# Designed miniproteins, single chains, continued (4), part 101

Each design is a single chain, and the fold is of that chain. pLDDT is the mean over its residues in the fold that is shown.

## One batch from the design tools (miniprotein)

Design m15498
Fold by ESMFold2-Fast:
Structure m15498 (fold): chain A 55 residues (1-55)
Amino acid sequence: SVEDRIEEVGLRVSDELQAEDARLQAAGRNTPEARRQLFDRHVARYEAEVAEVLA
């Protein structure tokens, strides 16, 4: 269903965000600016992929 596809997108984007945030922390590059940019990129990606599912 469309709902299942949206849920899958949300879970995948969330997992990718968490993995990248963890990598930034491990590298000592988890500045507030870097984390905000990471969050903004993943929100934009989620919105774009959800729009594609709804198209």
Scores: mean pLDDT 85

Design m15499
Fold by ESMFold2-Fast:
Structure m15499 (fold): chain A 106 residues (1-106)
Amino acid sequence: KEYSFKDLVTSLLASLLNPGTSEAQEFLEKTKGKVINDLSLTQLAKLIAERLGFKNLSEFVQYLAELLGIDPDKLFEALLLEQSIPEITVEKALKTLEELMKLAGE
């Protein structure tokens, strides 16, 4: 099953914002992206990394952490444990989506 790049990125960022929060809802309303429920956070990140041409998941996670303004080790832990990161704001998530879409040529 093939997903759009925007849906992959939107789903990953919404999950990191915590899907049950007003912040995640605001992000989804502003982006009009869809949440993918049949992939883990690690699977979402891997597919995004592959579409962007990153050498490996670790390199992508370091880049994503820089865009979000968080520690890469904390992001790796959140992806492995399917956890949200409270330090991520809607503003940072929106800017990250824009930068990743630009990098993908979309």
Scores: mean pLDDT 83

Design m15500
Fold by ESMFold2-Fast:
Structure m15500 (fold): chain A 78 residues (1-78)
Amino acid sequence: ALKEKLERKAREAVEEYLRNGGGEEVEAELDGERRTLNREELIEEVFRRALEEVEKVEKYIAENPDEELKKKLQEFLE
């Protein structure tokens, strides 16, 4: 399922980032404010943003057929 794929990708990306020297907490800008996020909060935020973006792009493609954008979405979901 789409949500399962995105959650797995978000978890893997965050774990790789933290393993490569990101530490245990990351400072991020959310809705114009800087917040310190722990590992699980960062995974949830990355997943949420990715899901929103994918759903937005899929809706746009349905209303405005774009072969390049469709290919880019498929590459993102790999």
Scores: mean pLDDT 71

Design m15501
Fold by ESMFold2-Fast:
Structure m15501 (fold): chain A 68 residues (1-68)
Amino acid sequence: MTLQDLTDEFLARNPDADGEATLNMLKMLEEMGFSIEEIREFVDAAVAGDEETLEEFEKRLAEKRPPL
């Protein structure tokens, strides 16, 4: 699975979405230290409107952001 695969799946469910903007957003998450599997969980939760999973993802985001 690649970020392009996740982008394609998101666009299949949301055909009016911008593919380039979606791919760039997922690339930013990968650059922040998220794995492709974690990004997939985020995409699936966002499509489903799963607030609980999105809150869990925010916690993971905080864990990957070191204090400066």
Scores: mean pLDDT 73

Design m15502
Fold by ESMFold2-Fast:
Structure m15502 (fold): chain A 118 residues (1-118)
Amino acid sequence: MSPKERIIELAKEALKLVEKIGELVKKHMSPELAKRVEELLERIKKLLEEIIENVDDWEKVLKLAEEIARAVGEIARLVEEGRAAGQISLEVATELMNLIAELAEKITEIEVLAREGL
């Protein structure tokens, strides 16, 4: 697989993880907390789609991936805050954090590939 094909595969896998996170958020989080996380997930989806569209522009892919990494970090913070406040169960928080970690790993691999010039 070429580095470009690998970035596209990773972005598609990341989109599936975003959908899974969104389903758990909608089902298990309070409406106010869910809205905040859903807005970040919507932004991540758009940025992932831009990575696929601009895969030949390694500098743009890197910048987009770094922006996604910041949004993923904010989602992780909101999940931990929700758990600490008793708004989500420990079991749901653990499942969400595992999916968020998997998403973060995919984004990190995209960043590494982009830094190497695809």
Scores: mean pLDDT 89

Design m15503
Fold by ESMFold2-Fast:
Structure m15503 (fold): chain A 95 residues (1-95)
Amino acid sequence: MEKLKEAQKYADEFISKARELGNKALEDIEKAYEESPEKAREVMLKAAQEFDKLIEEVRKKGKELGNEDVMREAIRAIRDIANEVFEKGAELLAK
């Protein structure tokens, strides 16, 4: 099914972007924590805003393509990635 394959391609691209965003966020949080806990929290909040914007982009794309179910699955994967990043950040800040 061509439309399903197209939706899946965009879903994969958004998930890839989320992984890249997550890896960068973890590195930035870790580096900021070496400077101060306050700076680490600032970077963590910025990362949260970037994940929220990405989820909005995914929702818009799902609506445009008429494959909201595929994009809902992508949003779940992106949210799982974001939660993993924030759990690791919280553990670092608890040190």
Scores: mean pLDDT 83

Design m15504
Fold by ESMFold2-Fast:
Structure m15504 (fold): chain A 61 residues (1-61)
Amino acid sequence: MLSPEELKQRALDLVRELVADPRVSRASAETVARWVLEEMSRYLSPEEVAELAREIEAILA
């Protein structure tokens, strides 16, 4: 199983890839980011999920 640090890094990398793809709309990237955060909440603490959410919002901004 991946460590919490590795899980967070992979989630951030996925969101960055979506934002970088000109074929992906902002709304689609936001929807996928929400699904990623919901899934990560199964493996990460609430504090880690909140930190990840802030980092994802910064990428989407």
Scores: mean pLDDT 80

Design m15505
Fold by ESMFold2-Fast:
Structure m15505 (fold): chain A 64 residues (1-64)
Amino acid sequence: SRMEKARQEMDQLVDKVVSERLSREQIIQQIQQWANSLYDEYGLSDAEVGELVGEMVQRLQELL
């Protein structure tokens, strides 16, 4: 499903943030670019994008 593909991309972005030791500003930029792709490329709703972004932010807060 589109949500499963989005979660796979989330895993890759979380790994990138941790491995490359991105700054807070870089993390925000990466999340914004990803959220835009969820709307533009996947056609996800506001509710679905909000769920995925919230999940990503929570995961990053627990790891950083």
Scores: mean pLDDT 83

Design m15506
Fold by ESMFold2-Fast:
Structure m15506 (fold): chain A 117 residues (1-117)
Amino acid sequence: MERLIEEVLAEARAVARELGLDEEEVERFVEALRVALEELAAAGRWDLINELSFALGVAALLLAFSRLFDDPRYRRRAIALLRETFERLAEEARALGLERAAEAFAEIAELLRRLEA
């Protein structure tokens, strides 16, 4: 189980770097995500962790396509997918009383929203 969380965090770090976040923003992103994933795991909400893992994988693929094809539409779709996913996860975590996860997901969504400007 710890290995799955570390694998998701490694993928999130790679995605954050490909999004063009600086090292401080990447560390903030990964730290917030660690807190959220640990609280979700403790609550037994592996379905939400799997949803996030899938969204990160799709975003990583879209970012790779953006670079390979020199097409910014893929990058914009990746940012939108991640923002929408983190916004939904923040609302769902809040509804479940998972306050730390909700706050962490909301902070990540706000950081991603700034990239859409």
Scores: mean pLDDT 87

Design m15507
Fold by ESMFold2-Fast:
Formats: sequence, C-alpha cells, structure tokens
Structure m15507 (fold): chain A 99 residues (1-99)
Amino acid sequence: SAADEAMEAGGEGGRKAMKGADEAGSATGAAAAGVSGSGAGAGGMIGARRGDAEKAEKEARNGGESAAKAAESGGSEKGKKLGREGGEEAARKAREAAE
C-alpha cells in the first residue's frame, strides 16, 4: 500500500543516515538518526490513514529533517544528506497515499 511505502521510505532514509553516521564513527548519531527515520515513516502513515495529505507530507518531511540533524550531530554529512533525502521521499509517498 502507499502508506506502507511511505513508512518504508522513512525507515530507509533513517537507515541510510544511520549508516553514514556509523561510517563517520558516531554511534550516538547513528542511533538518533535511526529513531528519527522511523518517526518519518510513522508520521506519513498516520497522516495517510486520516486522508490528510498536507499533514502526512509535513510529518514525514519533519521526521527526515530530524534524522538529518541527528546524523549531522554525529559528524556525518553523508548521513545528513541521506536522512533529508529519505524524508523527502517519505513525504512524497505519504502525500500520494493520503490523496
């Protein structure tokens, strides 16, 4: 389903951010990025279920931005980029699911 796709995109973005932070030698940044990426997926899914496309998109994007900040705090520019990209992908899919 489109809601499942939004959830997976958010999780994937978080996993990529976590891997980037780990490669930079930051276990704390990696853990935080993983949690934030999961939040992106969850937010998108919830919004999609409610038929609120704008909220679904915004929540998924916010989760991705949180993952990006967590990775950046861990010293990973690559993780920051991947978290942000994952959030944008999750936002797009969440909006499509809610429409």
Scores: mean pLDDT 62

Design m15508
Fold by ESMFold2-Fast:
Structure m15508 (fold): chain A 97 residues (1-97)
Amino acid sequence: HMDLVVEATLLLIGVTIAVKAAERGKLDPEYIERLAKKVEELASKTPNKEAQEYFKKAADYLRKAAEASRQGNVEEALKYLKMARDYVAKALDILEA
């Protein structure tokens, strides 16, 4: 659990950085895509089914955020980044319970 909690915490920080950048109108689709891949890897290693489903949802929203970012749609990218952040936080809450 400790390794998963640490990795999930670092990903939550990474997604928050992307949220703050998008709030300033800065988009990095390559960075967001890298976050999505890391969240998917974490989901595959997560034995808790509820946390795994939250990580899968976070990865899906990060992919949508990356696509919106490639289209230059700051508003949609920010919406999806915030959803991804919320799901990573929910997964962390489950892993720490």
Scores: mean pLDDT 88

Design m15509
Fold by ESMFold2-Fast:
Order: C-alpha cells, then structure tokens, then sequence
Structure m15509 (fold): chain A 102 residues (1-102)
C-alpha cells in the first residue's frame, strides 16, 4: 500500500541520516575540512527535518506532501553521501559509521 511504501522510505531516510550524523561526528574529531563537515552536517539536518515533515504528512493522510518531503530528504541524504566521498578523511569516517550501523 502507498502508506506502507512511504513508511518504509521514511525509515530508510532516518537510518541513512543517522549513519551520516555519526560520520560527521567522526570526521570532525579526525580533523576533516571544517567547511565540508559543516556542509555535510547541514544536508544531514535538512534530511532529518524533511523526514519529520514526511512523518507528520503521513500521519495526516497527506500522501502527496509525504512523498514530496521524502524526495527532498533523499536528495539531502544523497548530497551528504557525495560530500562524504569527496575527501579521504570524510570517506574513512563514512566507512566507519556504516560498519558500526551494519
């Protein structure tokens, strides 16, 4: 059902965002480029905010709004992952965070 598909996508957004938040924390402690850390953190925050808006929309039965917020959250997750792959220190932090989440 559309509701179940949206709930699954929202869950995946939060799972990926949580891993990325851990990667940001590890990268910052490892002395990664502070501008890249800040940009990655901003995208993680935007993904979480859109994920929460998607949950609210889904709870109200507004599936169109939920889909739009999921799409925005997924774009921010993808951008954060792209930044994470752009630098060796960020990539190492991302790999470590993913291993811990497995």
Amino acid sequence: ARRDELAQKIGEVFRRAGTLERAVQLAEKAGADPEKVAEMRRHVQEAIEHGLKAVDALSRGDYDAAEKHVEEAEKHVQRAEEIGRSDPVLQAALDRARAAAA
Scores: mean pLDDT 90

Design m15510
Fold by ESMFold2-Fast:
Structure m15510 (fold): chain A 55 residues (1-55)
Amino acid sequence: SNKALSKALEEGDVDKALQLALELLPPEQNQQLLQAYEADPSVENLLKTLAELEK
């Protein structure tokens, strides 16, 4: 599913990327991702948040 997420991000489909990311992440990280999306629903912010959660 990482390939599908990467494609959604490249296409600028933030809604699809968010949905795919939520399916990949454990519940603890879902809240952090949702909070970040609510603050800034941009692909750039989603990419930044995902990069932080992958570490």
Scores: mean pLDDT 77

Design m15511
Fold by ESMFold2-Fast:
Structure m15511 (fold): chain A 71 residues (1-71)
Amino acid sequence: MTEEQRRQLAGLPPRWAARVRKVLEEAEKSTDPEEQRKLFEKAGEILDLAFYALRHPERQAEADAEIDKLL
């Protein structure tokens, strides 16, 4: 996990930060380059959904459901 990623996680609600961290830890443990790439892509998508929900509070429940589907 990079320092930039840590700063982004610090700006998120704990529930979403924990989900992103879990996916990033899974990626770091993976020895398969293709699986690792997919996990990094998944973490990025969760981050995008979380930041979208912070900008659009009315969509927060929908974003949380989509994040849960990615896990």
Scores: mean pLDDT 76

Design m15512
Fold by ESMFold2-Fast:
Structure m15512 (fold): chain A 66 residues (1-66)
Amino acid sequence: MIDELRARLGAAIDELAAAGGVSREEAILRLVQEASKVQDELLAADEATRLELLVRLAEAMAAEAR
């Protein structure tokens, strides 16, 4: 459940870093910046829903970089 979502988020961040040609740390910063635009939604969500939203966001960002 949560561990699967965390693993998927990690993989999505690694893919975003590879697609953008940046470090993992830079990919995390980009994800955090993008997530800040929907921070109210993230704060209202439980942990599992918040992780799902972050995974989808990271995957969408990686796809846009292609």
Scores: mean pLDDT 79

Design m15513
Fold by ESMFold2-Fast:
Structure m15513 (fold): chain A 75 residues (1-75)
Amino acid sequence: SMLERLLELIREAEKSDAPQTKALAEEVVEELIRMGPSAETNQALNEMSIAASKMDKERAQILLDALVETVEALR
């Protein structure tokens, strides 16, 4: 499910493995864009925002970049 992929992305971001986190973030962004604007997509974006707010700046940046890219694509 989308929620499971999002939780995996959050876990990898917490590990500071930037290349792997970036690859997972790209997969999550592509899936969210494919789903389009929906309650599930809005929930995923909200969960990304909450997770990023609890991380240090470096780890948060990958999630924030993914969030911005998804929001921009869904305009």
Scores: mean pLDDT 78

Design m15514
Fold by ESMFold2-Fast:
Structure m15514 (fold): chain A 77 residues (1-77)
Amino acid sequence: ARLEALLAEARAAIAEGEAAVAARTVDAAISEAHAAGLATLWASTADPAELAAMLEAARAAGLEAVVRAVEAVMAAR
């Protein structure tokens, strides 16, 4: 389904964002911003366990923009 593809992209972007933060390059900053946008879309459809897993992964990676995006979706629920 299209939503399943979008969820897969969001998860891939989070992993890409983690690598981007580690790399400390211009491309890395772009990947982190992209991951935050896709994380917002994914978080809006995720169950509580998936949201907790995404927050844990984003915090561990230091992806502040992703953490804020997921927290905003959780606050809106």
Scores: mean pLDDT 65

Design m15515
Fold by ESMFold2-Fast:
Structure m15515 (fold): chain A 69 residues (1-69)
Amino acid sequence: ADPVELVAYDEFRRIALEAGLSEEQADRFARKVAEVVKEKGYVTPEDVRKAGLEAGLSEEQVERVLSLL
């Protein structure tokens, strides 16, 4: 796998778990964020919000993740 994609996956999975998300939610969310990093080379708060919603997170869960960034 792309090293940058792997680092982004690990970082955002950890953040999601710290935000109180389940292992399954954290995995789905981190994978979506890693896809964005692979495509663009970076991620914005708006990209994180979109990735969270696409991964099935609630708006409240997305705001909790963003508060840890």
Scores: mean pLDDT 81

Design m15516
Fold by ESMFold2-Fast:
Structure m15516 (fold): chain A 68 residues (1-68)
Amino acid sequence: MTEKQVRDVLYRVADLFDLPYPTEEQIRELLELYKSGASEEELKNFLMEKLGFDEEAAELALAALKSL
C-alpha cells in the first residue's frame, strides 16, 4: 500500500460524504498505523477521531483500504 493509494481512497470517500480532505500528515499517520499492524478498531477510530469521518464513511474507507 502506497501513500498515493491511501490518499486516493480517502479523497474519494471524503467527496462521497461531503467531508474535508485529510492532510498529508494524516494520510502518512494512517499509512504508518496500517504498516505497524494496527487493529481494524484502531484504524476505524483514527478515521473517525482524527479525520472527522462518521461511522459509515470510516467503514467504507476501511473496506477500500483493506482491498488494496
Scores: mean pLDDT 83

Design m15517
Fold by ESMFold2-Fast:
Structure m15517 (fold): chain A 87 residues (1-87)
Amino acid sequence: TEEARALVERARAVAREELAALPEYLATTELSPEEREALEHVAKAAEAFLAGDYEAALAHARKAGEAAGTDLVYRLFARWAELARAA
């Protein structure tokens, strides 16, 4: 589980970095309404994941996927939640 802990810590570091950068990105980048909605849900999923609320993280990741027309975000957060619970 040492490898799982290391991967989760890297995922958490990336999530923190992306969340810190997101307000400027949303302010300076021209996005469609669907892209903006998807990114807002990704941000909420990342915040919930960092708080250890994996149920809320997966719920927001699902909504992001619905807005973006893909299940990739949900699958990624589901994998990260699995690794975090195993660590």
Scores: mean pLDDT 77

Design m15518
Fold by ESMFold2-Fast:
Structure m15518 (fold): chain A 83 residues (1-83)
Amino acid sequence: MHYQYASLYAELAMEYLKKGNKDAARELIREAVEHLTEKGIIKESDAEKLEQELFKVVEEAVKNGIPISEVQDRVNKIIEEYS
């Protein structure tokens, strides 16, 4: 399921961001969004905006100690809004 794929990438991005690797975290979010656009779930014109929103969710989660389960729920809800 594509939502599970994006949620898994968000979890991995959080782990890299916790380790101070912002570039790896950003790349993981970009890869997840690219997968969604390639599969026709998200419009290519919305890709950049979705990348920014998903990265913000991951960054805020690391800053505020938000549980992975809540981050996955937020990611899925955002993707659904673009689908």
Scores: mean pLDDT 80

Design m15519
Fold by ESMFold2-Fast:
Structure m15519 (fold): chain A 77 residues (1-77)
Amino acid sequence: LVPDPALRALVKRVLPADELSEGELYQAVMDYLQQEKLIDPETGLVDLSDTPLGEIVGADELTLEELFDRLAEHVTP
C-alpha cells in the first residue's frame, strides 16, 4: 500500500517507509494513536479533533473500525 502525502507524513513519525503492508499501516496508526493519547480509555473512541489524522479522514471522533475504513481511501494498492 502507498499512502497519500498527508497520511505518509503522519506515518513517517512511527514507521519511515514509502510502501506499507496492511498490517504495517495498522500498526503505524495504532502506535501514533497511543503516542498522542488519542484513544479515550473510558469509551474506546478515537478523538481526532484538531489532529492531522482528523483532517485526513474528515472526522473529529471515530471508532477504530471507522477510522481504518476511512484510511483505506488514502492508500493505493
Scores: mean pLDDT 73

Design m15520
Fold by ESMFold2-Fast:
Structure m15520 (fold): chain A 77 residues (1-77)
Amino acid sequence: GLVRVQVSPDKTAKVGETVSVEVKVENLGDEPIHVKATVNASVILEDGTVATYPVEVDVTVPARGSKIVTHDITVKA
């Protein structure tokens, strides 16, 4: 496909900790592309519970280029 999306690996965190997740959007085509999407980031809590957080992506990626969107998540109880 013309667009490749990669989310940073699952993070392990404690309640009250802030973790950064990165979404990399790559354009494999020869023209700029506008990408608007919601990607779910997974955070693994110390009790083994997985919490899912939506990360909104709204970026214009240049031809044969990439953009990284960084989102900070504070884990709540």
Scores: mean pLDDT 77

Design m15521
Fold by ESMFold2-Fast:
Structure m15521 (fold): chain A 60 residues (1-60)
Amino acid sequence: SEIEEGIVEIMVALGDVLARQGKYDEAIDVYEDAAKRSEKINPKLAEEVRKRGEELRKQA
């Protein structure tokens, strides 16, 4: 649904903000939650968000 997609977009934006603040563990947690929520509605977005979390984990 459009509402669920909007929630995922907000969660990704929150993760991005946390990452910019150096809060990598918190950002990774938010990305993982966003990816899990998007699995059934947009699997490609879920994969992209998971990749963002992995890239961030390499810098933590």
Scores: mean pLDDT 81

Design m15522
Fold by ESMFold2-Fast:
Structure m15522 (fold): chain A 71 residues (1-71)
Amino acid sequence: MEEEKEALRELLAALGVEVPEDASLAELKARLRAALTAARGEPFDEEDVDRMARTVLNGRRLSAEQRAALA
């Protein structure tokens, strides 16, 4: 959803890949797969790309939750 789109945009920005501001989730996943495949020289499955996006999003949320618990 929208949170997955933001996670994918962050990954693409980190890889130096420009994407349209209104890009769909499917388009972001396709661009991320292409960029990662080019960088590593091996193909990525759609599930791998989705897991990467979720890992980034969940990692940030878990960190925020831990900081909230500390406060």
Scores: mean pLDDT 65

Design m15523
Fold by ESMFold2-Fast:
Structure m15523 (fold): chain A 61 residues (1-61)
Amino acid sequence: SMEEEFEELKKKIEEAIANKDSGTVMENLVKMAELIKKMDPEKKKEAMEELYKLWERALAT
């Protein structure tokens, strides 16, 4: 499902942030953004907030 794909991408991004792998972080953030683009409007806001949180964590590392 789209929710399972989102959670898998989130996991990959969190692991990449922990490993300081900026290339993998960026690749999976792009994939996450494309997935969010396809989501229902009611789910987009929460998903975008999660994306921004991951992006801010990546920038802080």
Scores: mean pLDDT 82

Design m15524
Fold by ESMFold2-Fast:
Structure m15524 (fold): chain A 69 residues (1-69)
Amino acid sequence: MLKVEEAKKYAEEGEELAARGDLVGAIEKYRKAYEILVKTLGKDHPEAKEAFEKEVEVSVELLKEVVLG
């Protein structure tokens, strides 16, 4: 389904942004992927859970960066 392909692209963009240190951009991309996957496959689907987990991981990294400088 086309929406799942778009969600996959957002997740890949988020991973690349996180690798470059753009944590805010990464969070935005993972959130978009999660929203699409929840609407398309449901919140209990493994792909939706993976996108949510990645967003949380990057959010924790951002908090450490903001607090520690």
Scores: mean pLDDT 80

Design m15525
Fold by ESMFold2-Fast:
Structure m15525 (fold): chain A 89 residues (1-89)
Amino acid sequence: MSPKELIEELIKELESNPDATVQELLRKVLEYFGKIAEASSEEEREILAREMSKVFEEIGEKLKAGEKVTAEEAKELIIKGLEKTLEEI
C-alpha cells in the first residue's frame, strides 16, 4: 500500500470509532505510523513527522495550561495533521 492510502485508511478508522478511548486511539495511530513509515520515502516521513509534531505541540500546550484534552479533541487534531500530510505527499 502507498503511504497516502495508509493515511487515508487511518483517517477513516479514527472517524469511525467515536467511542474509542485515548489509549485505543493512540495505539491505532502508532500501529499505522509504523506501516506508513515503512511504506514512505525519507521526504514523506519528514513531512509526516513535521505535521504530527505540530499536533503534539498543540496538545502539550493545552496540557501545560491546565486544560484537559478529550479523546474527541485529540482525534480531531490528529486527523487535521494527517490531512495536511496528505496535501504534501
Scores: mean pLDDT 80

Design m15526
Fold by ESMFold2-Fast:
Structure m15526 (fold): chain A 87 residues (1-87)
Amino acid sequence: MKKKVRILVDLRLPPGTSVEEAVERVKEAAEKAGAKIHSISYLSFPGEDGSVHLLVFIDAEVEDEEKLLEALRQVPGVVSARIIEEK
């Protein structure tokens, strides 16, 4: 059965990486893994070396949570992906 979940994707982006492109890659990976995205939001934190710590929050419906998390973890720059809320 489809579950409503909130997912946190933690990314470490090298200097010069576009935050918008990184968010789009995460969204594309989630959609390809079968997630129906209801909303996506993010917070970005610049590092001293020009790197960016990016937190992406995805509210979605998904049937296979592990498949979704595995797909998200394979996106370049992703450090972790986890479910932070389940409805």
Scores: mean pLDDT 83

Design m15527
Fold by ESMFold2-Fast:
Structure m15527 (fold): chain A 55 residues (1-55)
Amino acid sequence: SLREKRARLLGLMSQLSEEQRKKVDAYIAKQHADGKSTEEVLDLGIEYAEKLLRE
């Protein structure tokens, strides 16, 4: 569900540094500007946050 995806994204962002969180926010804003759906934006944001957390 969208609620579960939002919770997952927030949980990941809580583990990121301030600079990493800014990168995720900028990425999400770009996906919104590109016309992607809310679900697609959340999925992409989760994927990007997970990538940053693995670095």
Scores: mean pLDDT 85

Design m15528
Fold by ESMFold2-Fast:
Structure m15528 (fold): chain A 92 residues (1-92)
Amino acid sequence: SALQTLLETLQHMVKNASSIAKKLDEAGDIGVAMTRIMSAVLVTGMRRLPPADRAALAPLAIDYLTSLRNSLTDPEAIESLDRAIREIEALA
């Protein structure tokens, strides 16, 4: 199913989160900006999904953002991810 493919894709993203986070940290201000954009896109996408799809995808989206957060060192990037996690949790 399409939902299963999206779940598998998010699981794969979680596995790569540490590598992505390292590149974002190394990019400095650009990395912070990319983290903010990614967070905003993911939150906006989750808001626009049907409730059943949102409930199914939210745990993996939260897992991905949490994995990034735990690997990042920049406080502004971490705060952006923490905000996105809270917003997605409220939508699920």
Scores: mean pLDDT 84

Design m15529
Fold by ESMFold2-Fast:
Structure m15529 (fold): chain A 94 residues (1-94)
Amino acid sequence: LVELTSHKDVEERIKAVKEAAKHKDPEESKKALVEAAKDKDERVREAVIEAAAEHPDPEVGLEAALEVLRNTEDKRLVLRAVAAAIRVIGDEID
């Protein structure tokens, strides 16, 4: 029962991350993604990594991915955050 309630809240926060990634203001998008990167649930942090990799502003994407790295010791999330940061940088240089 408590788990189902937590799942509902997590799903809403993941939706908020996806909406933040589409925000027209890079500063507001960056702020929202950085805050989500500090979320206690790894699913929300994974959503931030995916949003960072697909973000049209490479500065926002990089900062969000780096914030996930600061708040996660999970090897899988660390590798995904690094991959997202590399993808964002790669898209900017080519």
Scores: mean pLDDT 72

Design m15530
Fold by ESMFold2-Fast:
Structure m15530 (fold): chain A 80 residues (1-80)
Amino acid sequence: SEEVEILRKSAKVVEEGGYPHAAKILYDAADLIEKGASKLELEIQLGLMRIERGVMKIVGAPEEVLEALDKGIEALEKAL
């Protein structure tokens, strides 16, 4: 549940930063953990979050958004 809370807080920061697609990936990760999704599903979601983090860096997303994505990635990694 700590990882779920971190993912949802991180998603809100990303969403408020103007990146709703990236925020959705974080919200979906939180939902997957709460549902007790398979390790494979969590690994796929982690891969998507890492790709999105790379895209956000390329498009020049604010440091706050990138840090929130990094916190979300760490939370999902701990849930695995």
Scores: mean pLDDT 89

Design m15531
Fold by ESMFold2-Fast:
Structure m15531 (fold): chain A 56 residues (1-56)
Amino acid sequence: MESQADQALKEGVAALKAGDHETASKHFIKAGNLMRQGGYSDLEISEKVRQALSTL
């Protein structure tokens, strides 16, 4: 299974595709917090979010 952070990021992207910006925001915040807890830098988190958004 994907990590909890990767799953939250994927759910955020899916919510954006559905036009649910509030749900997307909640998932992206959760993904960012989980990645920080996992030792990712803010720059690395930004790049992961950017890559996920580029799949839209």
Scores: mean pLDDT 77

Design m15532
Fold by ESMFold2-Fast:
Formats: structure tokens, C-alpha cells, sequence
Structure m15532 (fold): chain A 52 residues (1-52)
């Protein structure tokens, strides 16, 4: 459906954002924030999988 297509694209954007923030956090030595962002990315991936 059109709704599924839009949601998929939005989650892909969110996934990229989470990964970028995680990488930035690691460079700054913010390990806990990096782990939280990696967890958020995993949750987003699960949502995308449920849409397919």
C-alpha cells in the first residue's frame, strides 16, 4: 500500500539518523549514548521488517 511505502521510507531515514548519531557519540567517547542509538536502530529495523 502507499502508506506502507511512505512508512518504510521514513523508517529508513530514522535508521540512518540513529547510525550517524551513534558514530558521532563514539567519536566523542559517549559510549552510553552510542549504545542507546544502536538499540534505537535495531528497533527501527524490526519495524521495517514487520512492514514487509
Amino acid sequence: SIRTEIIRKLFQIALSSNQMVADSAKKKGLEELAQQQEQAAQETLQYIKDLE
Scores: mean pLDDT 81

Design m15533
Fold by ESMFold2-Fast:
Structure m15533 (fold): chain A 82 residues (1-82)
Amino acid sequence: GTVKTIKVGNVVIEIDEGTNTVTIRHGEFEEVLELDLNNPAKSIGQILRIIGLQLDAELAGDKDMAEAYEIALNKMKELLSK
């Protein structure tokens, strides 16, 4: 597995392809998203949750968090497509 890091302003997104985990960090904020590839329904539920959080961040005017959630969503979709 390889851990990849993406930066959006002061937000850090880490992707661990070995554990199918996406971590979003901003200051003291940390959100860990672990994808269960053996349970597609659960993984779809996590994707829907992140879509909601991205919209909430956009409506709140938090552009860095909105972009970070969109990047995380795209990476989650890539992990589910392997």
Scores: mean pLDDT 80

